Designed miniproteins, single chains, continued (2). Designs and how they scored, part 29

Each design is a single chain, and the fold is of that chain. pLDDT is the mean over its residues in the fold that is shown.

## One batch from the design tools (miniprotein)

Design m4985
Fold by ESMFold2-Fast:
Structure m4985 (fold): chain A 94 residues (1-94)
Amino acid sequence: SALLEEMEALIEEARARLEELLADDPEARKIAVEMMDRVRELVRAGAPIEEVNRVVEEGMKRLAELLSPEKLEAVERVLKGMLTRISTLLSQME
């Protein structure tokens, strides 16, 4: 599916951005990567956006325990951008 390929590309872009942002924080980077891998699995399975949002919310809660406010804000911007673009692509299918 061309739509699935576009969503997977957005997820891989966000994953790469998070790995770059968290390059000096291996524990937070591991959490972010595991979160992004779960997001990819859910999108591939056709799960509702609400379930994807829940995984991101849980991941962000874990990251908030490890990251400075500035790094947490940068991570949040990447994830919100990805989720907004995925939601837009999903709405175009209706």
Scores: mean pLDDT 86

Design m4986
Fold by ESMFold2-Fast:
Structure m4986 (fold): chain A 84 residues (1-84)
Amino acid sequence: SEELTEQAKKAAEEVNEYADRLEAGDRSAIPKAIQAMKDTSKVINQINELIEQGKASEEAKEAMREAQDAMTRASRAIAALERE
């Protein structure tokens, strides 16, 4: 749906904002990033259900990929900070 597509886009934007802070060394962003990632994973799962049903738009699929990329970026940044 258009609503899920917009939710995924906003989730990707929020996670990328936290990823920027984490990549800059801001450890205080870790708990907020984890929460944003949890919320983002729920939206990704909802879009995946639509894909399995053949009901996902191309816009929804692209928004999901952007959200997945943001999640990967934030996860890598957290892991890098936790190693140092």
Scores: mean pLDDT 88

Design m4987
Fold by ESMFold2-Fast:
Structure m4987 (fold): chain A 61 residues (1-61)
Amino acid sequence: SKEAIFEELSKDLDEEERKILEEIYNAKNADEAMKIFLRKTKNFPEEKRKKLGKAVKALFG
């Protein structure tokens, strides 16, 4: 299930975005995943941040 979500989300991501998604996927809990997301995407365009933000929600609820 989580692997399928990861594969689906990674299709439209570049290498940098995929690296961040991998870190989010391997986070111990939702709080850690959110911290990774906020730290790694602070300078990203809104569209890219929105995609990775949805990944945090999809993977951790």
Scores: mean pLDDT 79

Design m4988
Fold by ESMFold2-Fast:
Structure m4988 (fold): chain A 98 residues (1-98)
Amino acid sequence: MDEKLKQIRLALVNEDFDTAFALADEIAKTDPKLAAKYLIHAIGLELNDGKVAEEFIKKLEEAKNEEEVKKILEEFIKYMEEKNAPEEYIERVRKLLE
């Protein structure tokens, strides 16, 4: 767990978003909420919309159960669709719902 967290943080610092996304997918297998925070952060940086990403991350941190997490992720998917984000990014977030 700790090693993957260090790797994803390093990838984000280096703006290596492909590596950050791949590492988030691996984290999602054990901690979907933590993976969602990193995916939203990476996508927000890539879309040049860090403020909206920060708002969604805060909502995820305040979420009390899995249903609230899923609702927040569905709202973020709608936001990505409105921004015409690449389908690959939308599919990465959808995987966290299933």
Scores: mean pLDDT 75

Design m4989
Fold by ESMFold2-Fast:
Structure m4989 (fold): chain A 85 residues (1-85)
Amino acid sequence: MLKELEKKLKELNEEALKDPSKLSQATSREVGLVLRTLSDLHEKGDDKGIKKLTEIVFKNQSEFYKKIGNDELAEKYQKKADKLS
């Protein structure tokens, strides 16, 4: 589940990077996938899964901001992910 989500988030980032006009659509789809996964993990009481999901999201955001040249936000999200590891 979480590995498939991580792969899907990377695919959405690549789609947005290839076509910036799709950025809003890709962001909306990413938020929807994350919220659904968070809800499922919360209902199961999977605190470790929630922590791992949060780490994946922060790493994905860091990679995206780095690729678009926003090094400040990339570093900020990487530090948030590192605190969860």
Scores: mean pLDDT 79

Design m4990
Fold by ESMFold2-Fast:
Structure m4990 (fold): chain A 86 residues (1-86)
Amino acid sequence: LEARAEELAAALEAQGKPDAARAVLHLAKALQALAAGDLDAAFAHLAEALRAELRERGASEAEIAAALARFRAEQPEARELALADA
C-alpha cells in the first residue's frame, strides 16, 4: 500500500499536483494506522489528507478550517464506534 501510494504521489507531483500527492500519502498512512489500531495517528493523517484534497480543489482557507473543525467534532463518536466493534 505505502509503496504504491508513494508511486502515485510521485506521478501526481510530476503532473504539477503536489496537494493531490500529499493527500494520497496521508490517506495511505491513515489506512496503515487504522490497520495497526492507532486511531490517533489515523485521524491525524485523515485530517491532513482532507486539508490537501480541499487545497487541490481550490477551497478557501475558511472552507478548509470549517471542514477540519467538523471532522474533529466527529472524531469522538467515530472512535467510540470503532472500539465497540473491536
Scores: mean pLDDT 75

Design m4991
Fold by ESMFold2-Fast:
Structure m4991 (fold): chain A 63 residues (1-63)
Amino acid sequence: NAKEKFKEQLKKHIDTLVENYLKRRGLEDVPEEELERIRKEAAENMVKFYKKYFGFDVEVVEP
């Protein structure tokens, strides 16, 4: 369950980012379809953040 636990943690982190985004933007109740799009955008930002700050980049890993 290590892989499943990691996915759960990632999903919860994305959910938190989405909730913070909605609060900061002052958005009304967002339909599930729009929420899904925001979640995907947050996931992409997470991947970019990891590459930038944790060095998950091919050139960094294999110079």
Scores: mean pLDDT 62

Design m4992
Fold by ESMFold2-Fast:
Structure m4992 (fold): chain A 111 residues (1-111)
Amino acid sequence: MEEEVRKRIEELEKKIAENPNDAQAWLELGRAYRRLGELDKAIEAYQKAIDIKPTAEAYTELGRVYYAQGKIEEAVKWYKKALELDPNNSRAHFLLIQLLRDHPKKALEAL
């Protein structure tokens, strides 16, 4: 499984080398790095995707990486940005509610 994710990263890096403005390729690269636990690289890739085309999906994925790093306040911030862009985003709502249940003190301070 890890080897398959590393091969996917190599394919995505080749796509990005050919088209650096492919927001979807940057988003998928971020997801691949997150699956490997390379969280800082995932953040860089998601930030590139957002710079090219901000989407509720990209903001939600960035929040998930900050949560995986234990940065609860940052995770809340990015989930809120996803909901500002798409107020009906059920995934961002679900993840924010889960975060509040798991880390009530820190999440409440960030709200």
Scores: mean pLDDT 86

Design m4993
Fold by ESMFold2-Fast:
Structure m4993 (fold): chain A 68 residues (1-68)
Amino acid sequence: SSFKNEVIERLLEAGVPESAAYAVGEVASRHPNDFDLIERTLKFLVNNGIITQEQAEKALEIVKELVE
């Protein structure tokens, strides 16, 4: 969907790694208003060393901006 692609592109532009950007884009496109699920996805990615805490915070900000 266009929303999924927009999330992925914005995350890649913000320096989020491709694997994480695609994972977050998938979750956000299926559950656009489930910020708790998106936050849990980001915490999983941080805990597994895929992204930093700062990248997770920026990713959540971007998703919230696009859903609003």
Scores: mean pLDDT 86

Design m4994
Fold by ESMFold2-Fast:
Structure m4994 (fold): chain A 56 residues (1-56)
Amino acid sequence: STEALINLAKECPKSVFLSAAQELGLPQELIQILAKIKDGTCDPKTVVAKLQEILK
């Protein structure tokens, strides 16, 4: 799950990933760590869907 989160963060724009993570209720400490990963390109709706799947 953690590696999947890191990979998703690398594939998506940081701002989009952080917004989706906050919406899904991830801890702020984890969000801050993931924010240090470089930006990728991804659709916001796809990011939310993938995060929900990873967090199962």
Scores: mean pLDDT 64

Design m4995
Fold by ESMFold2-Fast:
Structure m4995 (fold): chain A 102 residues (1-102)
Amino acid sequence: MTLDEALALMRGYVVAADPALAAEAEAFVAALRRLVAAGAEVTETGVYKRDGAEHVLMGFAFELDGRRHRLTITASEAGELTFETEGLDPAAQGALWQRAAA
């Protein structure tokens, strides 16, 4: 699955789950694209469905500065989206986003 295909699927899930979260999903998409522009190499994209649950996991693995990172998007049964970054504390995430904004 390409990055653009995965992002299109995420937008579809956001619109179905809660249209009010569309702006947050677009901000996440923009942040991920800024990371790629800053030199991050996306190594894996995919949409995952949990067995027996109405939850959807969308995962992006990428490398930046010789480190592997993973961003995960989950949709709850209540239609709430959670955005998680594995392996980064808030200060390190802030520094990463600063690089993406430059």
Scores: mean pLDDT 61

Design m4996
Fold by ESMFold2-Fast:
Structure m4996 (fold): chain A 96 residues (1-96)
Amino acid sequence: MEEELRKWLDEMVKRFEEEVDKIFEQGKAEGLSLEEIKARLDRLATKYLIEINIKKQEWIEKGADPEVVDRIHQEFVERLNEIVEKKLKEAEEYLK
């Protein structure tokens, strides 16, 4: 597996988690509803999905193995979904 693709994935997942944390902190501070927080999370996830699609095309054009790129892409989407689901579940304790 290409080490640079894995490193990029790990860095992007870390940034996404940090931005998710900021959304929940803003939600607590501003008294936002869970629905409003979810809408902000959906916008954030969409932004990151656009980023990976652009990066996927760049990697393929530079001669990366399409099978490796597809695995990294799938893992990225799964990790983003896991972060959002975990934080939404935790938010029930703060936004109740």
Scores: mean pLDDT 80

Design m4997
Fold by ESMFold2-Fast:
Structure m4997 (fold): chain A 74 residues (1-74)
Amino acid sequence: SMDEELEKLKEEKIKELKEKFPDASEVLWQRAEAWINWQLKEAQADKSASLEEKKKALETAYEAAVRMIEEAKA
């Protein structure tokens, strides 16, 4: 189902974040994960959006999470 594909994509992106930033602070990790989870819930709630649009929203959320961690480590 569409929700299963989105959940799988979320799991893959969270795993990628953890592998890319294994030494990130717990607080940063929790904020990044919460942001991605929030965007997933918003995407799942939008019954008019296509699967491609929902995947794009999740990709954008991932990119924002990556930037947040990188900027905090600089």
Scores: mean pLDDT 81

Design m4998
Fold by ESMFold2-Fast:
Structure m4998 (fold): chain A 72 residues (1-72)
Amino acid sequence: VVKASEEEKKKALEKAKEAGDEELAKVFENWENLLEDDEETRFAADVLGLSEEEKEEILETRKKLREELKKK
């Protein structure tokens, strides 16, 4: 799931660079930081054109990873 999102991110980043859309390119460059914020993660997924199912999977995976890192 995360791997598929990365591949779509690369495709969208290449298209943004070809179109000269620097703002869109910056969003994809900061994709890693967006994993910390649910709202930013949903926004980035919408920009990437991900399905609702893929968005929920990304959010659930992010929550699980954060909980595991916090769990003693």
Scores: mean pLDDT 59

Design m4999
Fold by ESMFold2-Fast:
Structure m4999 (fold): chain A 85 residues (1-85)
Amino acid sequence: DLEEELRLAEELEEKIEKNKEKVPKEYVEELAKKFKGPEEVVEELMALGLAINGTEIDPSKSAEENYAALVAGVAAKIAAQRAAE
């Protein structure tokens, strides 16, 4: 069980790191300023959202629009899981 937990943690960490490359630095800086939070936390949250949703950043849209889309996608997946139960 511990070995399985470590493998799942490594896979999730790899997915987050890979998705961090898809998050523009300008988006992280703008959102961190608006939310008055650390840039590192905003970057990780956006990367996690991309990993959960299986989506990509839309470069034609603002940082706020991309963030809203990620939040909506995660919320939709949570709602779908609850509806299935």
Scores: mean pLDDT 74

Design m5000
Fold by ESMFold2-Fast:
Structure m5000 (fold): chain A 112 residues (1-112)
Amino acid sequence: NEDAEVKAFGKELGLPDDVINYAIEKGKELNLPIIIIKTVLLEIAYDKDYSKAYIERRLLDYKKVLDSANDKEEFLAHVKRCFNTFRTDPGRFGACLLLELAKLGVPLKYAK
């Protein structure tokens, strides 16, 4: 059960159930892969912004990047690699993702 996996990950991060459930619901509505929903949960925990507006904005940002990617599967493979290597270090995970986004021509605005 992919939902149970994402929910368990969010709880591991110390996130409230309502925040986790909203990210799952909105992520599914946007047809986002589970790895992207997990990535957004990690960002919520790092930034400590639990608002619905923040969650929606981050999910939409990833949807825009994914929709514009020349190779979606390659992008997702790099996200999974960054996640598996640095999931316990959100700062290093963010740096890893920003390097992959830069390779896709996405501006490093996210690093500021």
Scores: mean pLDDT 76

Design m5001
Fold by ESMFold2-Fast:
Structure m5001 (fold): chain A 118 residues (1-118)
Amino acid sequence: FRSALEEMLALVDQLLELLDKAKEAIKNKDYDSALEYLEQAIELADQLRALVEELLKNGQNPKEMQEMLEIVDSILKLLEKAKEALKNKDYDEALFYLDSAIGGAGRLKLILQQMLQS
C-alpha cells in the first residue's frame, strides 16, 4: 500500500510539472506545445484516477480514496475545459482552468503526504 501511495505521489509531481509547462507555453504563445502538455497531463490524470479507483475497490482507506477520486475527476474536467479554451483562443480562460487544476493537484499531494506520514 505504501508503494502505491509513493507511485501516486510521483504521478502527482509529474502532473504538476506538465501543468506548469503548459502554463509557460501559453504565456510564450507556444499554443501547440501547450496543447501537447495538456494531453500528457490528461493521460497522467487518467492513470492516477485508475490507480485511486483500484485502491478504493480494494477497500484501502475509502474516505481518503473517495476524496482523491473526486479531486482527480475535477482536475480532468478542468483540463478538458483548458483544452477547449485553447482551441477557442480564450487564453486567459485556459490559464484560469490550469491554475485551478494546479490547485487540485496540490490538494492531492497534501493528502498523499499526510497518508505517508501515518
Scores: mean pLDDT 88

Design m5002
Fold by ESMFold2-Fast:
Structure m5002 (fold): chain A 91 residues (1-91)
Amino acid sequence: KLKEKIKKKIDEINKLAEKNPDVKSLLLSSARLLEQTYKDIEDGTMSELDFEIDLGMLYIQAGVLKLLGYDEGAKTILEGAELLREYYESL
């Protein structure tokens, strides 16, 4: 189920944050943004513009992690963003 996959990605990012103290704040911020965007979609308050802004922010956060050498964190955030797009477009 798509919703369960999104929750799993949020959980994976939170676990990566505990393992990577140097980038913990950035990973936790990404997990919170994924969770908030998911909730806004689920409650029907997400506009197309706000959705693209949230996704853009996730792409920026993933890019920063990749530049810092945290490729696993970057990949997990990008996978979470793609699942959010699939969910939003499925409505």
Scores: mean pLDDT 89

Design m5003
Fold by ESMFold2-Fast:
Structure m5003 (fold): chain A 57 residues (1-57)
Amino acid sequence: MKEELKKQAEEYRKQAIEYSNKSQDAYEAGDTQKMKEYSQQAVKHLQQSRELERQLE
């Protein structure tokens, strides 16, 4: 049970990092719309990861 939640939290964290990187790439490319979209996805996934980590305590 705890291991499954930990794996899910790590997966959300990985997805948050990927979206954060995509947001940075979009910003450097001058695509402010994609930058904002990817940034919002990164925050969402990071918050989901943190909530699962919180439940593990």
Scores: mean pLDDT 82

Design m5004
Fold by ESMFold2-Fast:
Structure m5004 (fold): chain A 92 residues (1-92)
Amino acid sequence: SLEELARELLRISEEILEKSSNPVALSAARLGREVAERILAGELPSLLELDITIGLLRIQLAVSKLAGASEETLELVERMIRVLEEIRALQR
């Protein structure tokens, strides 16, 4: 369900915020948390907003890799992207 995906997104975002010291990964996590909190508050993001967010997270994933983020952090960012893609699919 949308709420279950939003809670998963929130959980992953909070885990990155707790465990990572990489500024780009932390920025990605804050973006994921914001989207999750909006959905849980009853605000449905548009498909365009989700596409932009997914695109930004993919760029932040690439930059985090270049900046030497841990494998654990990179896996968590990749999981956030997958959850957002699933949220997007539910709106089709």
Scores: mean pLDDT 87

Design m5005
Fold by ESMFold2-Fast:
Structure m5005 (fold): chain A 66 residues (1-66)
Amino acid sequence: SEAARLARQQTINRIVNEALNQKDKSVEERVEFIREEGEKAGLSPQVIEALQENLRTEEKMRKEKE
């Protein structure tokens, strides 16, 4: 169970890092990337939505820092 939890967290970290590295892509494209990879990895809809919302919030906060 612990090994499965760690493997899932490692998968989440990989997806998030790949999305963050796609700086030339729009926020919407990166949100869709998280959805597609999350669904393929078997992540729950709640986890996928949380990751998408975190990305949107982080991007909004970065743009507001001017």
Scores: mean pLDDT 80

Design m5006
Fold by ESMFold2-Fast:
Structure m5006 (fold): chain A 86 residues (1-86)
Amino acid sequence: SAADEAAAQALVDAIRAKDLDAFAAAFSHLLRNAATLGPLAIPRLAELAKDADPDVATAARIVLEILSRHPDPAVAALAREALAGL
């Protein structure tokens, strides 16, 4: 849905803006809704992990590493595949 795409994009926007409060809110929401938002957020995070800003790239990589350990095996597999492609 457009709302789910906006929620996934909010995490990317927070990382780019280096807004810790927005990041905490968006990441918490992603973790609680990972089955729905993971498939939308993980490709965006994989692209962000290639960002020219090393702080942005590092933050995206850390989020992917956390998702790679998520209890939902489909989410964890998507995040591991994204990390392997970096």
Scores: mean pLDDT 89

Design m5007
Fold by ESMFold2-Fast:
Structure m5007 (fold): chain A 68 residues (1-68)
Amino acid sequence: NMLKVHRIEVDLSGWTTQQVVDLLQGLMKVSGRESLDLEHGPSGERDRVTVVVKATEKTVEEMKKLKL
């Protein structure tokens, strides 16, 4: 298991603030991190967010399963 920088794209169109918070908390829990690097905020007009994380492939696959 190699630690690599991974990018997870999430489309938040139509999501509520609570749903976004729940997703970010889930991603932090699965990755074992207290914070995540985001390339765009969840309040953006096009609601596209890329989560950048340095993790193992298995952790990234678990994080991807949290995407609705």
Scores: mean pLDDT 68

Design m5008
Fold by ESMFold2-Fast:
Structure m5008 (fold): chain A 79 residues (1-79)
Amino acid sequence: DQLRMAANVIEEALRMVREGLLDATTLENAYNSILLLPSAPQEAIDLVRQAVELAKQGAPLEEVGRLLDQALEVVRQAI
């Protein structure tokens, strides 16, 4: 179930945001993992890409987490 795999990747990234452990490289690796899933919604992919760019710019983890929460909701609605 590739949609559940995408949800699991985003959920793990959100857990790392809550623990203050997420960096831009880890998030970029998560984004690349989701890109390999052909059933992942493009809207969710775009939201994770935006989260990567915010993390690279040193934005607060709260803003990064907001985009990841939105991406997770898109994936969950597709399941």
Scores: mean pLDDT 81

Design m5009
Fold by ESMFold2-Fast:
Structure m5009 (fold): chain A 79 residues (1-79)
Amino acid sequence: LAEEALEALERAARLAVEYVEKLAEQGKATAEEVEAARRHAEALLAWARETLPTLSEEEVRRILEILEREARELEEALA
């Protein structure tokens, strides 16, 4: 379950970076904003790898549901 939540977070983080990269290609975001998004994603994933295994199953399931919803919204924004 913590592994599934980490995978969902990795997917959401990747989609978020791709979204900012797409905006940069359109002249709507800067290279600095793309780099900031990548750094934020890396920091969030490092935190999650350390924290998710310490949480209860209920807490992890709640996080997974949020991340799945967030990833869906990002996928829709990228379409």
Scores: mean pLDDT 80

Design m5010
Fold by ESMFold2-Fast:
Structure m5010 (fold): chain A 74 residues (1-74)
Amino acid sequence: SRHLERGDALYAKGLELDKQGKYREAAMAYIKSGEYYRQAGDLERASESYRNAGISYEKAGDFEMARRMFELAR
């Protein structure tokens, strides 16, 4: 589906940005990935995407956004 394809592409972008140390940009990509996976009904991949967004926000020092992402991931 279009949502799964977009989710996969944004998840891959998040991984690449995280590898580059662009943690806030990575978190934003992971959030968008999670939104697409959720729209596709893939709740496990959505949860994983939000968890990675939380980790990226922690690396960026944004503990408030990290907490919100971990809440979405449960």
Scores: mean pLDDT 90

Design m5011
Fold by ESMFold2-Fast:
Structure m5011 (fold): chain A 71 residues (1-71)
Amino acid sequence: MREAADRATELARQGASVGELARALIEAGVPRSTVSRLVREARRLARELERQTGAPGDEAGALAHLVRQWA
């Protein structure tokens, strides 16, 4: 499972979308329901960071971070 988190982090660094990360996590064996929950949480986190910094939220980066915390 740590391998899935590492892959998600690498994809986010390469500029992959949150949808591409979600697909990679499902392919790595993460349950679809878990991925859906993490995507919703990542979008919420990205919006909160955008409100605090004024910069566009990084949903893919937020998802990679949450996957590392979950794994």
Scores: mean pLDDT 76

Design m5012
Fold by ESMFold2-Fast:
Structure m5012 (fold): chain A 61 residues (1-61)
Amino acid sequence: NIEYLREMFKLFDKDGDGTISAEEFQLLIRSFGLPDEVQDELVDDQIDFEEFLRIMGRYMQ
């Protein structure tokens, strides 16, 4: 559910600037029980919501 993912993203978006750090994304991966290899999908040091949805969409049905 996109709304649930948006809510989770907001929890880790400490600055409220619409991005999360690679470290915050690591915590998210662990929270969802996803493999550590998911972090290899990262293209940059900060992930925006669009990139977050792209990555999560591959691992969530």
Scores: mean pLDDT 71

Design m5013
Fold by ESMFold2-Fast:
Structure m5013 (fold): chain A 67 residues (1-67)
Amino acid sequence: EEEEKKREELLKKADTQHAFLDGKAVSARQLGEAAGLSPEEVDAIAARYHAEGDAVRKKLLDEAEKI
């Protein structure tokens, strides 16, 4: 059924996009440290990417549950 296919695609998309943004958080932390940013500034930048990943994942999971 098309609905089950759409649900599965949304779940896969949620995991993929979450992993992508987590990767960006790690990169931002490493680049921030190399640039001499404070630990507080580096944590704030990384936290933004983690929050974006969590928000995108939640949105896609909520969409999947509605199908």
Scores: mean pLDDT 78

Design m5014
Fold by ESMFold2-Fast:
Structure m5014 (fold): chain A 79 residues (1-79)
Amino acid sequence: MEPTDPSLSPEVQQRLLELGKKAEERNLSSEEFIELAVEETGIDRKWIEELERLAAAPEVSEEERKRGLEIQKKIYEKL
């Protein structure tokens, strides 16, 4: 079963799992986990925050959807 977004590559999923294990081992909060991911991968924290805002919204505009895809692409290029 797909516990993650189906667009994620196996390499991206593996890297996220490794980051998740480090976060659990260090007993990090969700915010601290995001900070760890930013430090480990060089992803801009603002990209993660924007994607979370879009994911929390029940409806997004066409422009926001395109922006989200561009940010997601940048994140995946860093992973």
Scores: mean pLDDT 70

Design m5015
Fold by ESMFold2-Fast:
Structure m5015 (fold): chain A 74 residues (1-74)
Amino acid sequence: SDAEELAFHRERQEFLKRAEANDVTLSDEEIAALARRLAALDRAGQLALLRELSERVSKETLARIIGEARAIAP
């Protein structure tokens, strides 16, 4: 439903905000691999992976992973 999609979007925004504390960047190859993994997961799996990444990688890196994953899985 639209409400579930909105809730998922809000969770992603919270993870991006948490990632503002981080400065770790990844290679383009690592970003692409993580984007493929994220795109293959169900919603619960995506939230779990995004939470893990939000504790480690920069906001810019996390945003790139999310953007590339969304391009893979429309």
Scores: mean pLDDT 86

Design m5016
Fold by ESMFold2-Fast:
Structure m5016 (fold): chain A 111 residues (1-111)
Amino acid sequence: MVAVRAASDTRVEVLADGEVVATAEFEVKGDTAVITRVEVAPEYRGRGYGQLALAGAMARAQEQGARRAELEVPADNAAAIRLYERVGFRQVGEIPGDPPLLHMSADLPAA
């Protein structure tokens, strides 16, 4: 059984067979949710659990009044960029560095 639960107001957990296999954390700043962390247990990577955790965090942030979700990701982290794009994130900026940080944003429905 796979389940998504709110562990706190700012943390979502994904459970597989009763075990926590992925988490996502965020902060709401005005109308914007900043995604601060998405983690997947090593044995459970590549199975979509990170996407479930991120989608759950975005839904929770929307319930708290957020209308946009934003994050920063290293430009060389192709796996994380693909995860974020699958849940609706788009690059909106770039912060110079080695590697550069991509600033990504996704719109959240108002309801």
Scores: mean pLDDT 82

Design m5017
Fold by ESMFold2-Fast:
Structure m5017 (fold): chain A 90 residues (1-90)
Amino acid sequence: TTIDIKLKKGKFEPKSFTVNVGDTVTFNLTNEDISERSLVIKDENGNEIYRSPVLKKGESTTFSVTFTKAGTYTIYDPLNPKAKGTITVT
């Protein structure tokens, strides 16, 4: 499974995703914002499971995450606290 995420106007697009337990998901992350941005994924307990590099305007990165536990995961930008989203793992 591949999911494209954009950072645009200080927000993630799309903000919410659903994936299955045991899935390895490939993410393509693009910063379309004028400022440096990044992405962190945390599990339900607030443990960080992934952190992207800092991306300048127009930069992209690709990464993969395996979701081994069901639950509600949070995505956020530590450089912009208003940029938040969720991943639902079922």
Scores: mean pLDDT 84

Design m5018
Fold by ESMFold2-Fast:
Structure m5018 (fold): chain A 55 residues (1-55)
Amino acid sequence: SDKEQRQLQGIKLVNKAIESGDEEAVKKAAQEVGKLFGMSPEQEEQLYQSLLDTV
C-alpha cells in the first residue's frame, strides 16, 4: 500500500541520518518525513526529539 511505501521511505531517510551522527542531518530527515506524512510542525519536532534519543 502507499502508506507502507511511505513508511519504508521514511525509515530509510532517518536511518541514513542517524548513521551519520549529525544532529542537523537528523533534523532534516525529520522535516522530510514530516512532509511525506503531512505532519504538523509540533509532530515534526516530536519526531526529531525521538530520533535524537537514538543518535
Scores: mean pLDDT 78

Design m5019
Fold by ESMFold2-Fast:
Structure m5019 (fold): chain A 109 residues (1-109)
Amino acid sequence: IKKEIAEIEGFKALQNATLEKLQLLIQQVLKDYDIEIPPTELDLLSQSIYEASKQLDLSLKPKVTREQLIKNSINIYYSLGGTLPQEKVEMIIKLVLSQVIHSPSLLNE
């Protein structure tokens, strides 16, 4: 009934998240889905999602904001020297977004 509001609150939580809290969330998502990546790749993914989250335009429709965040995160990740396959990077970003939208409080404070 309030899916769009939950998406907007998730994006706000991402904008206000610290890099440390976001990295902990990504580590938890990787653990929950049994996804293994090198520690260096975790750092690059965390930085890329963090920087993309700062660039979010919440005046756009949630679908557009989501697509922009995914695209910008992927672009920043490879610009930082990321080496994972794009399909795996996109999957991880989508899982992180789903977790934040479901539980935005995980990134608060």
Scores: mean pLDDT 82

